# Designed miniproteins, single chains, continued (2), part 80

Each design is a single chain, and the fold is of that chain. pLDDT is the mean over its residues in the fold that is shown.

## One batch from the design tools (miniprotein)

Design m6765
Fold by ESMFold2-Fast:
Structure m6765 (fold): chain A 92 residues (1-92)
Amino acid sequence: APARGVYARVTEEQAREIAKLAGVEPVPNPRYALLLRTGDRYLVTLIGEDGSGVTAEVTPEQAEKIEEILRKSPGVIEGPADEVAAAFEADF
């Protein structure tokens, strides 16, 4: 499948749900989440207000649930992985 990504602002509640799905600790004052497919792998990144972040590899099923969460956010960006990653980097 072609490489794709989803990037959005997140609420604290959305970030906690994503962190639970990814099996990582919640980031304090979360602002953004990025989900990228690179090759056969799915990677999710959560970023806090202080620029701290956590990245985890997730399963395709976990990725689908994370995509649904991010699609509920206003201003969600979806598309080719390189374009979505560039949008994420431009915010920092």
Scores: mean pLDDT 80

Design m6766
Fold by ESMFold2-Fast:
Structure m6766 (fold): chain A 90 residues (1-90)
Amino acid sequence: MLEEIAKKVVELEPSLSLEEAKENIEKVIKELVIKRLYSDEEQMRKALLYESGVIPKDESLPEPEKEKVEEARKKAIEEIKKAVEEELKK
């Protein structure tokens, strides 16, 4: 769960509140999901810029299937969890 990862993030960076850690984790999850869903570098760049609010949604971008989004989100959460756990061991 995001809360368990957020608690570990706060252990690494005590200046963050639990809610700030959750928001930071969710932001990273969104970025990792976009990078996994778009194999084309130009499409990935446009999707990241849209998510960041820099550009409006590009109508030429393929709409990812819900099942692929959920799988990408699961993999992103697992990647973040492993990275945080490895930092805690240092």
Scores: mean pLDDT 76

Design m6767
Fold by ESMFold2-Fast:
Structure m6767 (fold): chain A 86 residues (1-86)
Amino acid sequence: DESLEKHQWDDKLLAFLRSVGMTGETYTLGEVMEAFMQHINKKNMFDPENPSKVILDDELAEILGVKEVDINDLDGIIEKLKKHVK
């Protein structure tokens, strides 16, 4: 299961992970997804008119290549994050 395997991530994703207190070199996809979800909740990045829609900050928008995501589209978020695996 890819979510249980540790990956080496690129510098852009690692910069985000370090900003949220994750200072290691390798993480599972599950650990990265948890950090992403915790950051969204901590910063309250949900659209007030559509709570399933996440409006990304500039750092996450650069990482995912989009300005917004659907929080229920976990597969879409995963595919965008996987582009940052070395």
Scores: mean pLDDT 81

Design m6768
Fold by ESMFold2-Fast:
Structure m6768 (fold): chain A 65 residues (1-65)
Amino acid sequence: MQKILDKGTEAAEKALKEGKSREEAFQAARDAVIEEAKKNGIKLSEDTVRTAAVLAVQRAEEKLK
């Protein structure tokens, strides 16, 4: 689980560093969370994916301050 959130945060941070919008960073985090969960055979609910993506974007924004 922690690795999934870390991958989401990494994707969001990369998008924001490239000058993409917060919405694009959110989509990148969401895609990374889904992809990492899929690789590990983990089924996540839509609510869990959304929550993880939101937290990932927030963590990425804090790291870039």
Scores: mean pLDDT 80

Design m6769
Fold by ESMFold2-Fast:
Structure m6769 (fold): chain A 60 residues (1-60)
Amino acid sequence: KKEKLKEFVKASLKAAREAGYEKISVQTPDGKTITITKEEFSDETIDKYADIVVERFEKL
């Protein structure tokens, strides 16, 4: 369940990077916004942000 959610988030971020998005903002259930800029679209950064999103969803 958690692995599948992380994979979806990572796939969405990678797709947005390929589509040329300059900035992506993700809202978590706790009301926080996580923002990734185009300059930060490394695979490592995407993985880190996907983990944060999944962790926030689980802690809720």
Scores: mean pLDDT 69

Design m6770
Fold by ESMFold2-Fast:
Structure m6770 (fold): chain A 65 residues (1-65)
Amino acid sequence: SSELERRIAALEAAASINYAGAEFSRMLAERQKETRGEEFLKQAEENERAAKELKEKAEKLRAEM
């Protein structure tokens, strides 16, 4: 169904946004390692976890097609 396809696309887009956020946070961690590196690394790990979960949800829905 087109609705299911749209839902899968939205989850995949959300995963991509979270991966991009993680990359940005890792870049900030490297640039600011003497002050806030740990905070940015934690943010990157949280974004990567969210991205993985969203991707898994998208794959499960795709398997139902």
Scores: mean pLDDT 85

Design m6771
Fold by ESMFold2-Fast:
Structure m6771 (fold): chain A 87 residues (1-87)
Amino acid sequence: LGLTEEVEKEIADAIGEITYAVTLIALRPDVAAGKVTPEQAEAIAEAYGNYKKYETLIKNGIGDVEENQKKAEEYRKKLDEILAEIA
């Protein structure tokens, strides 16, 4: 395909943004039912979106794999911590 690294980074950003939006939509019933606060829903969507962005960069070998892996692990840990607060 021969996409530039810059374009591939933009695609990873778009995947993160789409994941964020879809996650917020998916959590609307839980927010309406009082199971999740709006702030928790936003935090979940942000953490999961960023996790998917860095996973996409790693999968496609874009940028520094070690730094991207560290970022993916940080966002996964943040997501797990938020989900533990809800349980």
Scores: mean pLDDT 85

Design m6772
Fold by ESMFold2-Fast:
Structure m6772 (fold): chain A 77 residues (1-77)
Amino acid sequence: MELEKEARELLEEFMELYAKLDPEKQEELREKARELEAKLQAEAERLGLTEDSGVEEALELFIKVLKELIEYAKELL
């Protein structure tokens, strides 16, 4: 499962970066996460993603969001 492994590795990287941030930067990152979550929900709705939509499609969106959050976290360091 290539996408699942990538998502897991990105999540670990994100968690490591998050732990290095001060509380104010962690809050800023959480706000960015909420913004991206809303965007992700809108994108999933436009794509007609349901629970029967491939796990791969859901993982691809999750990976995309994680990559954006990781880049943002790096900018906060």
Scores: mean pLDDT 75

Design m6773
Fold by ESMFold2-Fast:
Structure m6773 (fold): chain A 91 residues (1-91)
Amino acid sequence: MREPTPEEIAFFLEWVEKNRELLDKDPILAKLSNEARAELLARIMLALREQLGPDASDEQIRDFLKSINIPEELHDLFIEMYREYLRRFPE
């Protein structure tokens, strides 16, 4: 898997800043700075893209998130982030 670009990290930093309270529900994310959260989210979204691709269903995304122990309360946010990520970074 490739490393996230600075532009990808900046994209997820905006999502982290807007959704900080919701992301605190994940015990790993809760321990990280906003910058470290953004880097981790970028890596998760790259893994999603490599494994499931741009046409992944919401159910396929939820199953992936469950496999890496992301709380169910965050699944809708992660799906929305993934859809926006694919729109902004199509290649």
Scores: mean pLDDT 84

Design m6774
Fold by ESMFold2-Fast:
Structure m6774 (fold): chain A 67 residues (1-67)
Amino acid sequence: MGEVVVKVGKAEAVFTLDEKGNVVEAKVGDEVIKGKFDGDKLGKLLQSLGEKADAKSVIEAVKKAQV
């Protein structure tokens, strides 16, 4: 299992990956979102937020990427 730290604007997100590289957990600030995520959709949503993204914007993008 591994973790990936991604900075999006002013927010920091920590993604937990399974042994196959699938995102199974996301932590943004004090919020922990567990489940299955579409990695491609998540990446595109995070890129769309830009440099002014805050923790709330990142949390909403992560939730939209849930399958």
Scores: mean pLDDT 79

Design m6775
Fold by ESMFold2-Fast:
Structure m6775 (fold): chain A 63 residues (1-63)
Amino acid sequence: SSLLEQGKEAAAQGRYDLALTYYGQALAIDPNNEEARDALAALLESRGWAEEARGLREHLDSL
């Protein structure tokens, strides 16, 4: 399974710290992975980590 798939499964199970780890690893391997970027941003916003989500969106817009 891909890191992105493992991250999505972790998030679906409420294991948000693990989901962040998998999404982070996917982006470390392929920074242009739009699905991983979108999934990470959505997770941060859904958990109320608005400042972290904003920073990520600004970074994505610059790439």
Scores: mean pLDDT 76

Design m6776
Fold by ESMFold2-Fast:
Structure m6776 (fold): chain A 77 residues (1-77)
Amino acid sequence: MSRAQLEARMSQLEGRLNDLWSRAQTQEVRQLVVMAGSSLGMARLALHMGMYDSANRLLDQAEKYAKQAEALIQQSQ
């Protein structure tokens, strides 16, 4: 919930999304990565504006989309 914790989560998620994008073989996985990236971008803007609760909720949503994409890739391999 601190700024440093949110920034660390954002950096970790960015790496995860880059990996997921390189591994995406289906439109469904690509769409989840795009949605996660959009939520991450909105979370960064919210954090920049000092809207910590909004940044946290948007980051949680982005992480949820990333987890869904990871599960689909795992099922395909």
Scores: mean pLDDT 85

Design m6777
Fold by ESMFold2-Fast:
Structure m6777 (fold): chain A 86 residues (1-86)
Amino acid sequence: MMSEEDIEKELKLVEEMLREVLEEAKKLLESDEPIDPTKIISLEFAVLAAKATVDLLGAETEEIRKLIKEAEEAIRELWKKYEEQK
């Protein structure tokens, strides 16, 4: 079983990954270039990995919950933008 300190370190890595996902999603949303759907899929896998890690740890912070929600919302906007570009 992981110590509380080890869990906190893993949660920090999840937060960093989610912030990177959100930054990349925002860049794609602001771009005038056609969106590559493989990039959206990659972001979805990163969010799924974060959710799986949180579930395995049995721990979730308010910040992680907020970041997951924001990332999922950004991904939905990316899919909407992609469909409008077809």
Scores: mean pLDDT 81

Design m6778
Fold by ESMFold2-Fast:
Structure m6778 (fold): chain A 60 residues (1-60)
Amino acid sequence: FIVPEEDEGMTALEYAKKHNLPLKVKREKGGSIESEILVNGEWRIASTYIVKAGDVLDFT
């Protein structure tokens, strides 16, 4: 998925909820449990990452 200009500035979690996309829950480094996504091939915490127009999101 490619983030359009209209969706820039929301969290990746908000983007996923808006588009009804699945999120995987994984333990982050340090043992906290968070929902994660791939952003431009890098793992990001969905609740804290602010999406940018043109970001490539992968919900694996």
Scores: mean pLDDT 71

Design m6779
Fold by ESMFold2-Fast:
Structure m6779 (fold): chain A 100 residues (1-100)
Amino acid sequence: NPGEEQRRELERLQERARRLLENVEPSESALYELGKELGLTKEQVDALLDRLMKELKLSREEAIRVLRAAFLLAKELMEREGLDKETALDLAWLALYLVE
């Protein structure tokens, strides 16, 4: 069942995202360095932070932690599963949205 396989995949990504959130510090410098590794400018990272704060009603510190977790998950998906950057970021973002 394709719908059940997609659900299980998302559940695994959510579990991984939750685990990353527990281990990530709200470090702006580490966030910008991760963004650079993913080919994102500081300006693009700042736009993503602003979006998270507005859409999810997060503090800046919470938004930094969430976005850093998303970038770490995206990097893991790219390195382990061979996903392209855009797909990896979309999946990481979706997983974190579903975790709260």
Scores: mean pLDDT 78

Design m6780
Fold by ESMFold2-Fast:
Structure m6780 (fold): chain A 89 residues (1-89)
Amino acid sequence: SMEEEIEEALKSAPATFSEETIAAFLAALPAEAGIRARSLAEAERLLGERPTRLALWRVESGEWSVGEAVAAAAEYSFDLALERMREAV
């Protein structure tokens, strides 16, 4: 499942991310995902902790651009919500 893939990827992620990476991610949210967040905690509340952390880790590792990471976090947030609804039925 996508949740298991995210969890597996996050096993190698650091406990904290750079302030520069967080600031760039937050700044890209309105253009890339149509949402606004003033802090990492607000972004995690809106997108989910795991999708947000995966996106930040992919930016810091150089695997994704900030724009790609924001788009992926929004998609993962939607897909996880959809999986939860599917499993409840």
Scores: mean pLDDT 76

Design m6781
Fold by ESMFold2-Fast:
Structure m6781 (fold): chain A 63 residues (1-63)
Amino acid sequence: SPRERLERELEIVERAIRATERYLADVDAGRLPPLSPEERAAVEARKAELERTAAELRRELAA
């Protein structure tokens, strides 16, 4: 159903957000190589885009 498709898409997006958060946490903890300011900004921008997508999917699921 369209609802089941949206639920699966939301799960994928939420997993991507969590993976990005773990990546940044590992960088900040020194477990991964440091990011340049430009690279950091790009990762943060991608995370913000994923969060906006998740919010839109949740809005559609609440309709």
Scores: mean pLDDT 90

Design m6782
Fold by ESMFold2-Fast:
Structure m6782 (fold): chain A 80 residues (1-80)
Amino acid sequence: AVVDQLQQLARRLGVTHLLVEDSVAEAITPVDLQTIESAIIALLSGSDGSQQEITLSSGKKALLTLQVAGDVKTLTILLK
């Protein structure tokens, strides 16, 4: 499933904890993985509490938030 690919992508980029809203998990397509990857890379170059808004292929908007506490990097993806 696409959400499994997202989990693998996030882990590969150094995200330790991934929290995805069910409505986002149901809405994402394979093309959205590239958009999400770019957003995660941008967030990882920022500070704790950084946010990125993306538009999914469905036209729905999602908000990505990165929280950094030492070695723990939690990415939260919510439908906006």
Scores: mean pLDDT 83

Design m6783
Fold by ESMFold2-Fast:
Structure m6783 (fold): chain A 84 residues (1-84)
Amino acid sequence: SEAERLLAEARRALAEGRRLIAQGRADLKTATTQQEILRAIGTALRGVGLATQARILAEQVIKLGASEEQKEEARRIIEEADSL
């Protein structure tokens, strides 16, 4: 279903967003040059963008009148995205 496709896409975006935010944070701890700092920030910002994408996709699942189970998963994705 369309809801299943959107949930799968939201899950992938959330996972990658979380990974990039963690990577950017780790890179920032070891950054010693302005260029390294900017790269670390850029990595974290890309992660934030993916978390936002995951939220939007999950909100679309809720709007589509998906099953209650699918809406519950979508709400969980929104909560996780908001915590990043």
Scores: mean pLDDT 91

Design m6784
Fold by ESMFold2-Fast:
Structure m6784 (fold): chain A 85 residues (1-85)
Amino acid sequence: SDLQQYIDLLREKIKNKEPITIIFSYMGGILIIIQDKVKAGQATPQQRRIANQMTELIINRHKLSDEQAREEIEKLVKEAEKVES
C-alpha cells in the first residue's frame, strides 16, 4: 500500500541519518495518506491515533532538538510498522 511504502521510506531516511527536514517531509506524506483514508472512511482507530501523535510532534517541533525530534519520529515509525503488519 502507499502507506506501507511511505513507512518503509521514512524508516530508510531515519536509518541513513537524512536531514531532519527530509524526515519531517516523509512523515508529512504519511499524514496525507492517513488523512485521505479518514476522508474515505477507511482509516483504523490505530491509524488515526498515529496521525494525531505525528501532528502533535509537528506542533511541538520548536520545543525539540533535532536529535530529540529524530527519536520521537522513530518511536512513531515503530508504532506505524506494528499497526501496518
Scores: mean pLDDT 85

Design m6785
Fold by ESMFold2-Fast:
Structure m6785 (fold): chain A 89 residues (1-89)
Amino acid sequence: MDIDFKDPEEVKEAEKKTEEAKKLYKEGKEAEEKGNLEEAAKLYRKALELAREAGDGVLVVHVSMNLAEVEKKLGKLSPELKELLESIK
């Protein structure tokens, strides 16, 4: 059966979620650069959820690291994010 990268429709669905996650990640980085750390954290959290659902482990790591950095600057590293980073180390 065609399940992993065999069906173009299935590949496109995963790619759509990855593309949306990358877009939110990009917007989060721009918010962080502007000093809007709370908005950046919000955008990163949404990007992380989509990246996890798409199964993009590399994107999950990158978004999680940036989210952790922003949350540290805000003085509030989330327990879930701390656990995720510990599991990826």
Scores: mean pLDDT 74

Design m6786
Fold by ESMFold2-Fast:
Structure m6786 (fold): chain A 90 residues (1-90)
Amino acid sequence: GIESAQKAIELAQQAIELAKAGDFDEAKEKVREAIKQVLKGLDSVEDLSVILETIGLILRAMGHLMDGDIEGAARDVLEAAQLVLKELQK
């Protein structure tokens, strides 16, 4: 629910800062944990359009992780987490 989406935002923001500092291994761990929290938050979302958009953002983040773009992945997860939080606050 809301708590998971908020935790995902915090983790994604930490991942962005770590990636900018060159701490890529720790940044990757934060991105993976943030993805888990977004998916947990998504369990409380009923709007199919929001679910599909969030999944699209997570798939984009996974693509960035595979390409070694950890900052890009973290930003995609941040956008996904913010989308889930906004929907749950309606």
Scores: mean pLDDT 88

Design m6787
Fold by ESMFold2-Fast:
Structure m6787 (fold): chain A 79 residues (1-79)
Amino acid sequence: MSLAELYFQLGLAYDQAGLRALAVSAYRKAIELAPDDAEIVSRATAAIERIRAGEPPVGPPASQEEIRALDLAVREAEA
């Protein structure tokens, strides 16, 4: 899994947890890391627009353990 995909997954987890500001930041980071990846860019952009429109998160709620595991994976990949 690429670092951009990890940030996208982290953004999705934050969004599902209701942490919208953190979700937007993670989605933007995914776009910055893979601007040429049309799938990541389109998915992250759509998610940011949904958050800005005040739409509810999609899917089941993410656990705190899942969020921490994804955050740790991102930090390790950046090292």
Scores: mean pLDDT 74

Design m6788
Fold by ESMFold2-Fast:
Structure m6788 (fold): chain A 71 residues (1-71)
Amino acid sequence: MEIEIELEVYNEPYKVMETLAEAKKLAEEGHKVTVKIINYDSPTDTSLVNMEKEGLEKAGVKVELEVKPRP
């Protein structure tokens, strides 16, 4: 089954960790998982996003990154 998860880092950075754990679990269960990470704060969030991307990719999850201007 294909599963797509979208996450906004700007509003709730702690949910990045929860989404990572959920996506890994679904990928381990044999689902094709894609996570789209939306980052609104480029200077501080970029490092966090890169670390999470590495963890997700190691678990077999496909990661897409989008950077938006801060509202």
Scores: mean pLDDT 69

Design m6789
Fold by ESMFold2-Fast:
Structure m6789 (fold): chain A 80 residues (1-80)
Amino acid sequence: SMEKLLEVTNEIWDVVEEAHKTGDEESGIEKILEIIKKHNLSKNEAALAFSFVQFRALADDDAELAALISKMEKKVLEKL
């Protein structure tokens, strides 16, 4: 559902913001994997959620955060 997708997108966004703030990308990746498992998302659904997270960063014109999201997405999807 759209409501579930928005909830997941918000949870991933919070993790990425924290990873950006702390520099702890590895902890962020593990937390995102836990979010994906908790919501029972497929790899394609996880990729879609990351697309919404990426869109938000681009809308905020935050190039550094957008780059971090792309890096973390690649690592998360490699583990699915």
Scores: mean pLDDT 86

Design m6790
Fold by ESMFold2-Fast:
Structure m6790 (fold): chain A 96 residues (1-96)
Amino acid sequence: MATVTAEVSVEVPPGEHRLKYTVTATATDANGNIITKTSTKEVTVRAPEGQRVTATFTGEVTLDGVQPGSEITASGAATLDDGTVKTSKAYTATVP
């Protein structure tokens, strides 16, 4: 069992916006099969009139059945209601 955390920063235009943040994690199980798990969170973000705001989102995914010593790779994606998509860098963690 291992947990990986992914972070993404999005520039939000003025007003109230719905944001969807998804973290996807991939690892290899004890039988050599690739397993994938996603975690999704939706939030409302408000930016002041005439001002853009940078909002940072952090999400985590816990994988079970992963072989000790295996690498977990995760990435995050934030989608605004205006169609803007921002992706994180790849994050890696090793199962103890």
Scores: mean pLDDT 79

Design m6791
Fold by ESMFold2-Fast:
Structure m6791 (fold): chain A 73 residues (1-73)
Amino acid sequence: SVLEEAERLILEAEEWALANPEDTEARHRAVFLGSELGLLKMQMLLNPEKQAEIDKRLAEIKAEAERLLAEMA
């Protein structure tokens, strides 16, 4: 699922940031994405009727995480 892919990518970005503590921007971006995903997961529980909006935002978060990891490579 897109959610599982987003969680995996964000975890990879967080692990990379921990391994590379000199890169404060990478850490900030990883933390921001993790926070956004956390809020979205809460919205999934509280407002399931907004599934289409949630799915769109989830795809955006995944794309941002993929971009972050590509810049780290």
Scores: mean pLDDT 83

Design m6792
Fold by ESMFold2-Fast:
Structure m6792 (fold): chain A 88 residues (1-88)
Amino acid sequence: VDKALSTISDEEVEEAYKRGLEIIKNMEDHKDSKQTSKIVAQILIMSAGGRHRKAFELLKKYSEKSLSLDPNDKLSQDLLDKATKKLE
């Protein structure tokens, strides 16, 4: 659970963001690609503590991709809404 996310450094957030991108790329080659955006979005939220703008841009992008694969996915819709509000 989220206990120390507000104390994470910007450099640690960048490292977590790069790791998240690597996970996305590796999972895109699998049939689980539609679940990739949900898993990575959760990882990015935990790693970034809601502070890193690029992590939220990535969350928005992959939530949109998940919705393009399954428009009825409520979790992806909620994550997209949260990311959109954070980017404004």
Scores: mean pLDDT 63

Design m6793
Fold by ESMFold2-Fast:
Structure m6793 (fold): chain A 70 residues (1-70)
Amino acid sequence: METEFLRELAEKYVGKIGEGLDEAIEMARKRGVPEFEIRLRLNKLALEGKLTPEQREAFLAEMRKIREKR
């Protein structure tokens, strides 16, 4: 599974790559990480002003699609 898609999604929505976004992307790539932990990471990014609630929901939707492919 490529991380490039999630990175492109993050760049498109945020307008830049953030360090915390890289962590969220890596967590999403790992199927062993529960969705709720990824949600917690994305909530932290939203609190830091790096994501809007809408961007967070879009990220989770795309993550689910990526995980379902495996």
Scores: mean pLDDT 62

Design m6794
Fold by ESMFold2-Fast:
Structure m6794 (fold): chain A 64 residues (1-64)
Amino acid sequence: AAAAQAAADARSGALVPHVKAFNKGYEEYEKAQTEEERDAILEKLSKELGLPVETVRLNFEAMK
């Protein structure tokens, strides 16, 4: 029980701020008019999440 709750809380706590940042980043990505702005958003989010730029891009493509 405690181990299952700790795992759920850890996943929730680890993902909640990242999910919000990711959704906000995606909204900015859709509003971006140039590829330079889109690349800057991907790079910024990659650094904030500690994920490769390619991983962030693929997730954004999945959200389309």
Scores: mean pLDDT 68

Design m6795
Fold by ESMFold2-Fast:
Structure m6795 (fold): chain A 70 residues (1-70)
Amino acid sequence: MDAIQEAITEASEKGAAQGLDLDQILETAAEILRKKYGIDVTPEQLRELIDRAAAAGREAARELARRERE
């Protein structure tokens, strides 16, 4: 799970640098997971995890911003 999020982050950074589309980023993340972490997941499963992680990240950022207003 943490490894999946790290692989997605790394693939997204590479994608931004190289101008890759979402499909290529997902394939890169799946390759990183298989090679470095031994986790075999499909690009579709990774997309669901990315969407969920992005939503959770936005919620966490809003919660932290509210707590910083003291």
Scores: mean pLDDT 71

Design m6796
Fold by ESMFold2-Fast:
Structure m6796 (fold): chain A 89 residues (1-89)
Amino acid sequence: TETEVLTVPVDTFEGRPTEITVSLLSEDRPVSASPEVKVKNQTSGTERTVTVDTKVTKTELPGKTLYDITVSLPASGERVIVDVTVTLE
């Protein structure tokens, strides 16, 4: 089992969900359908694991697969740092 952490700073929208996409290339190892998402609020400094909507899409390439992981953050207007933890099986 291998784990990758993808970190993205995000200014969330107040009136709508904010979508971010992170991409990972993997050779013959499937990505877990349930990436773990941790969000750190930049104003309060509070870090938490959040239940958010995630979508994983894959594109097969010769000898490898490209995974695009889209995370939907709820409307809050917060400035956050998002850590997406992806497990390779």
Scores: mean pLDDT 75

Design m6797
Fold by ESMFold2-Fast:
Structure m6797 (fold): chain A 56 residues (1-56)
Amino acid sequence: SHAEKGVEGAKELLEKGDYAGALAAAGFARQTAIEEGDEKSAEEAKKIEEEARKHL
């Protein structure tokens, strides 16, 4: 799904230490997942947001 690709992008930013970028990308991915009904990607995006926020 588009949300799944967004989650992958957010993970890449998190792994590179771009916490602000990861938070923004994960936020967009979560909204896309909700619109698509992709509950798994929505939960994964939320976890990335939580992890990124710990570093900000």
Scores: mean pLDDT 85

Design m6798
Fold by ESMFold2-Fast:
Order: sequence, then C-alpha cells, then structure tokens
Structure m6798 (fold): chain A 95 residues (1-95)
Amino acid sequence: SRKDQVLALYNEVVNLLLQAIDQAQSAGDEELEDQLGTLLGKLLQDRIDRLGDSPSQLAQRLADLAREIAEFLREHDPSLAQQLEQLAEELEKVG
C-alpha cells in the first residue's frame, strides 16, 4: 500500500539521521549532535502524531522534514544530505 511505502521511506530517513548523529559524535561536534538529536525526536513525534493522516499528508510532512535535516548536513556530510533530498523526492512521488 502507499502507506506502507511511506513508512518504509520513513525508516530510511531515520537510518540516515542516525548515521549523521554517529558521524557528529565521532567528530566531537556536540552542537551538531544535539541539533540532529532534536530533529530525530521531531521525526519520531511527527510519526506518532500523524498515524491517522492520509499517505499523501504523511509523505509531504516527512519530505519537508527530510529536507530540513539535509539542510543541516549539507556542509558536514554532502553525501548524506543528497540521500535525504532524494528520499524527500521519492516521498513526494509516493504521496
């Protein structure tokens, strides 16, 4: 179903964000680690709050959040930022 596809992409966004947090921690960038941790909390909370949303609404919100995360990572990990922007585009196509 479209909802299952959106939830699969959600898991991919979470995995990339966790990788970014690990990178920030390894680099000793405590400020970036805290900012990414806050975005992870927002991502998980948005999933809980939006369980009743249509697949299109959930996909659009997740795409917006993936782009927000990519913006923070653009200067630190361009490869992860690009992957997040690609996932945002895939979410917009599925929703």
Scores: mean pLDDT 78

Design m6799
Fold by ESMFold2-Fast:
Structure m6799 (fold): chain A 59 residues (1-59)
Amino acid sequence: KEEEEKQKKIDLLKEKIKNTYNSAVKRALQLEIYRIEKNLTDEEFDALLEKMAEEVLKK
């Protein structure tokens, strides 16, 4: 049930990635796909974004 809806959302996000030229928007859309595929909660997704930002700053 939910799997079919998730796949449709992923397909739509992939189409949006194809039609966008902004790298930041592409990355945001890719992260949203990852969130859907891994069934991350809002809290888990926010923690992932913060961790990624920290990793970039510590480069």
Scores: mean pLDDT 74

Design m6800
Fold by ESMFold2-Fast:
Structure m6800 (fold): chain A 114 residues (1-114)
Amino acid sequence: SEEERQLTILGFRLLAVRSELWLMYKHPEGFSREEGLNTLDYLLQVIDDILSWIKKYDPSKVAQVENIKAEIASLAEEYRAATTLEEQREIVGRVIQLVDELSKLLLESAKRYS
């Protein structure tokens, strides 16, 4: 279905940005603050597209996804303020954990349609 196709595309987009976050986690010295913030801004855009899908097709998960978005937005501001590579790495690690929680919610949504 079109709903399943859209969910699959959103899942791949989330996986792609997670891969970039993983590189930032392993090699924080390879990323400027601006590059890191651009990746986090793109993640928030992907989450907004996920929220649009969830609101239409699985509204029971809206509050959980909105909470994950709010936590990531807060972490993006912490990343903006971070002055050391260790602080940047710790923040990115927490963002990855939230992305993994979001991925689990999307997998649960996929099961509801099967």
Scores: mean pLDDT 91

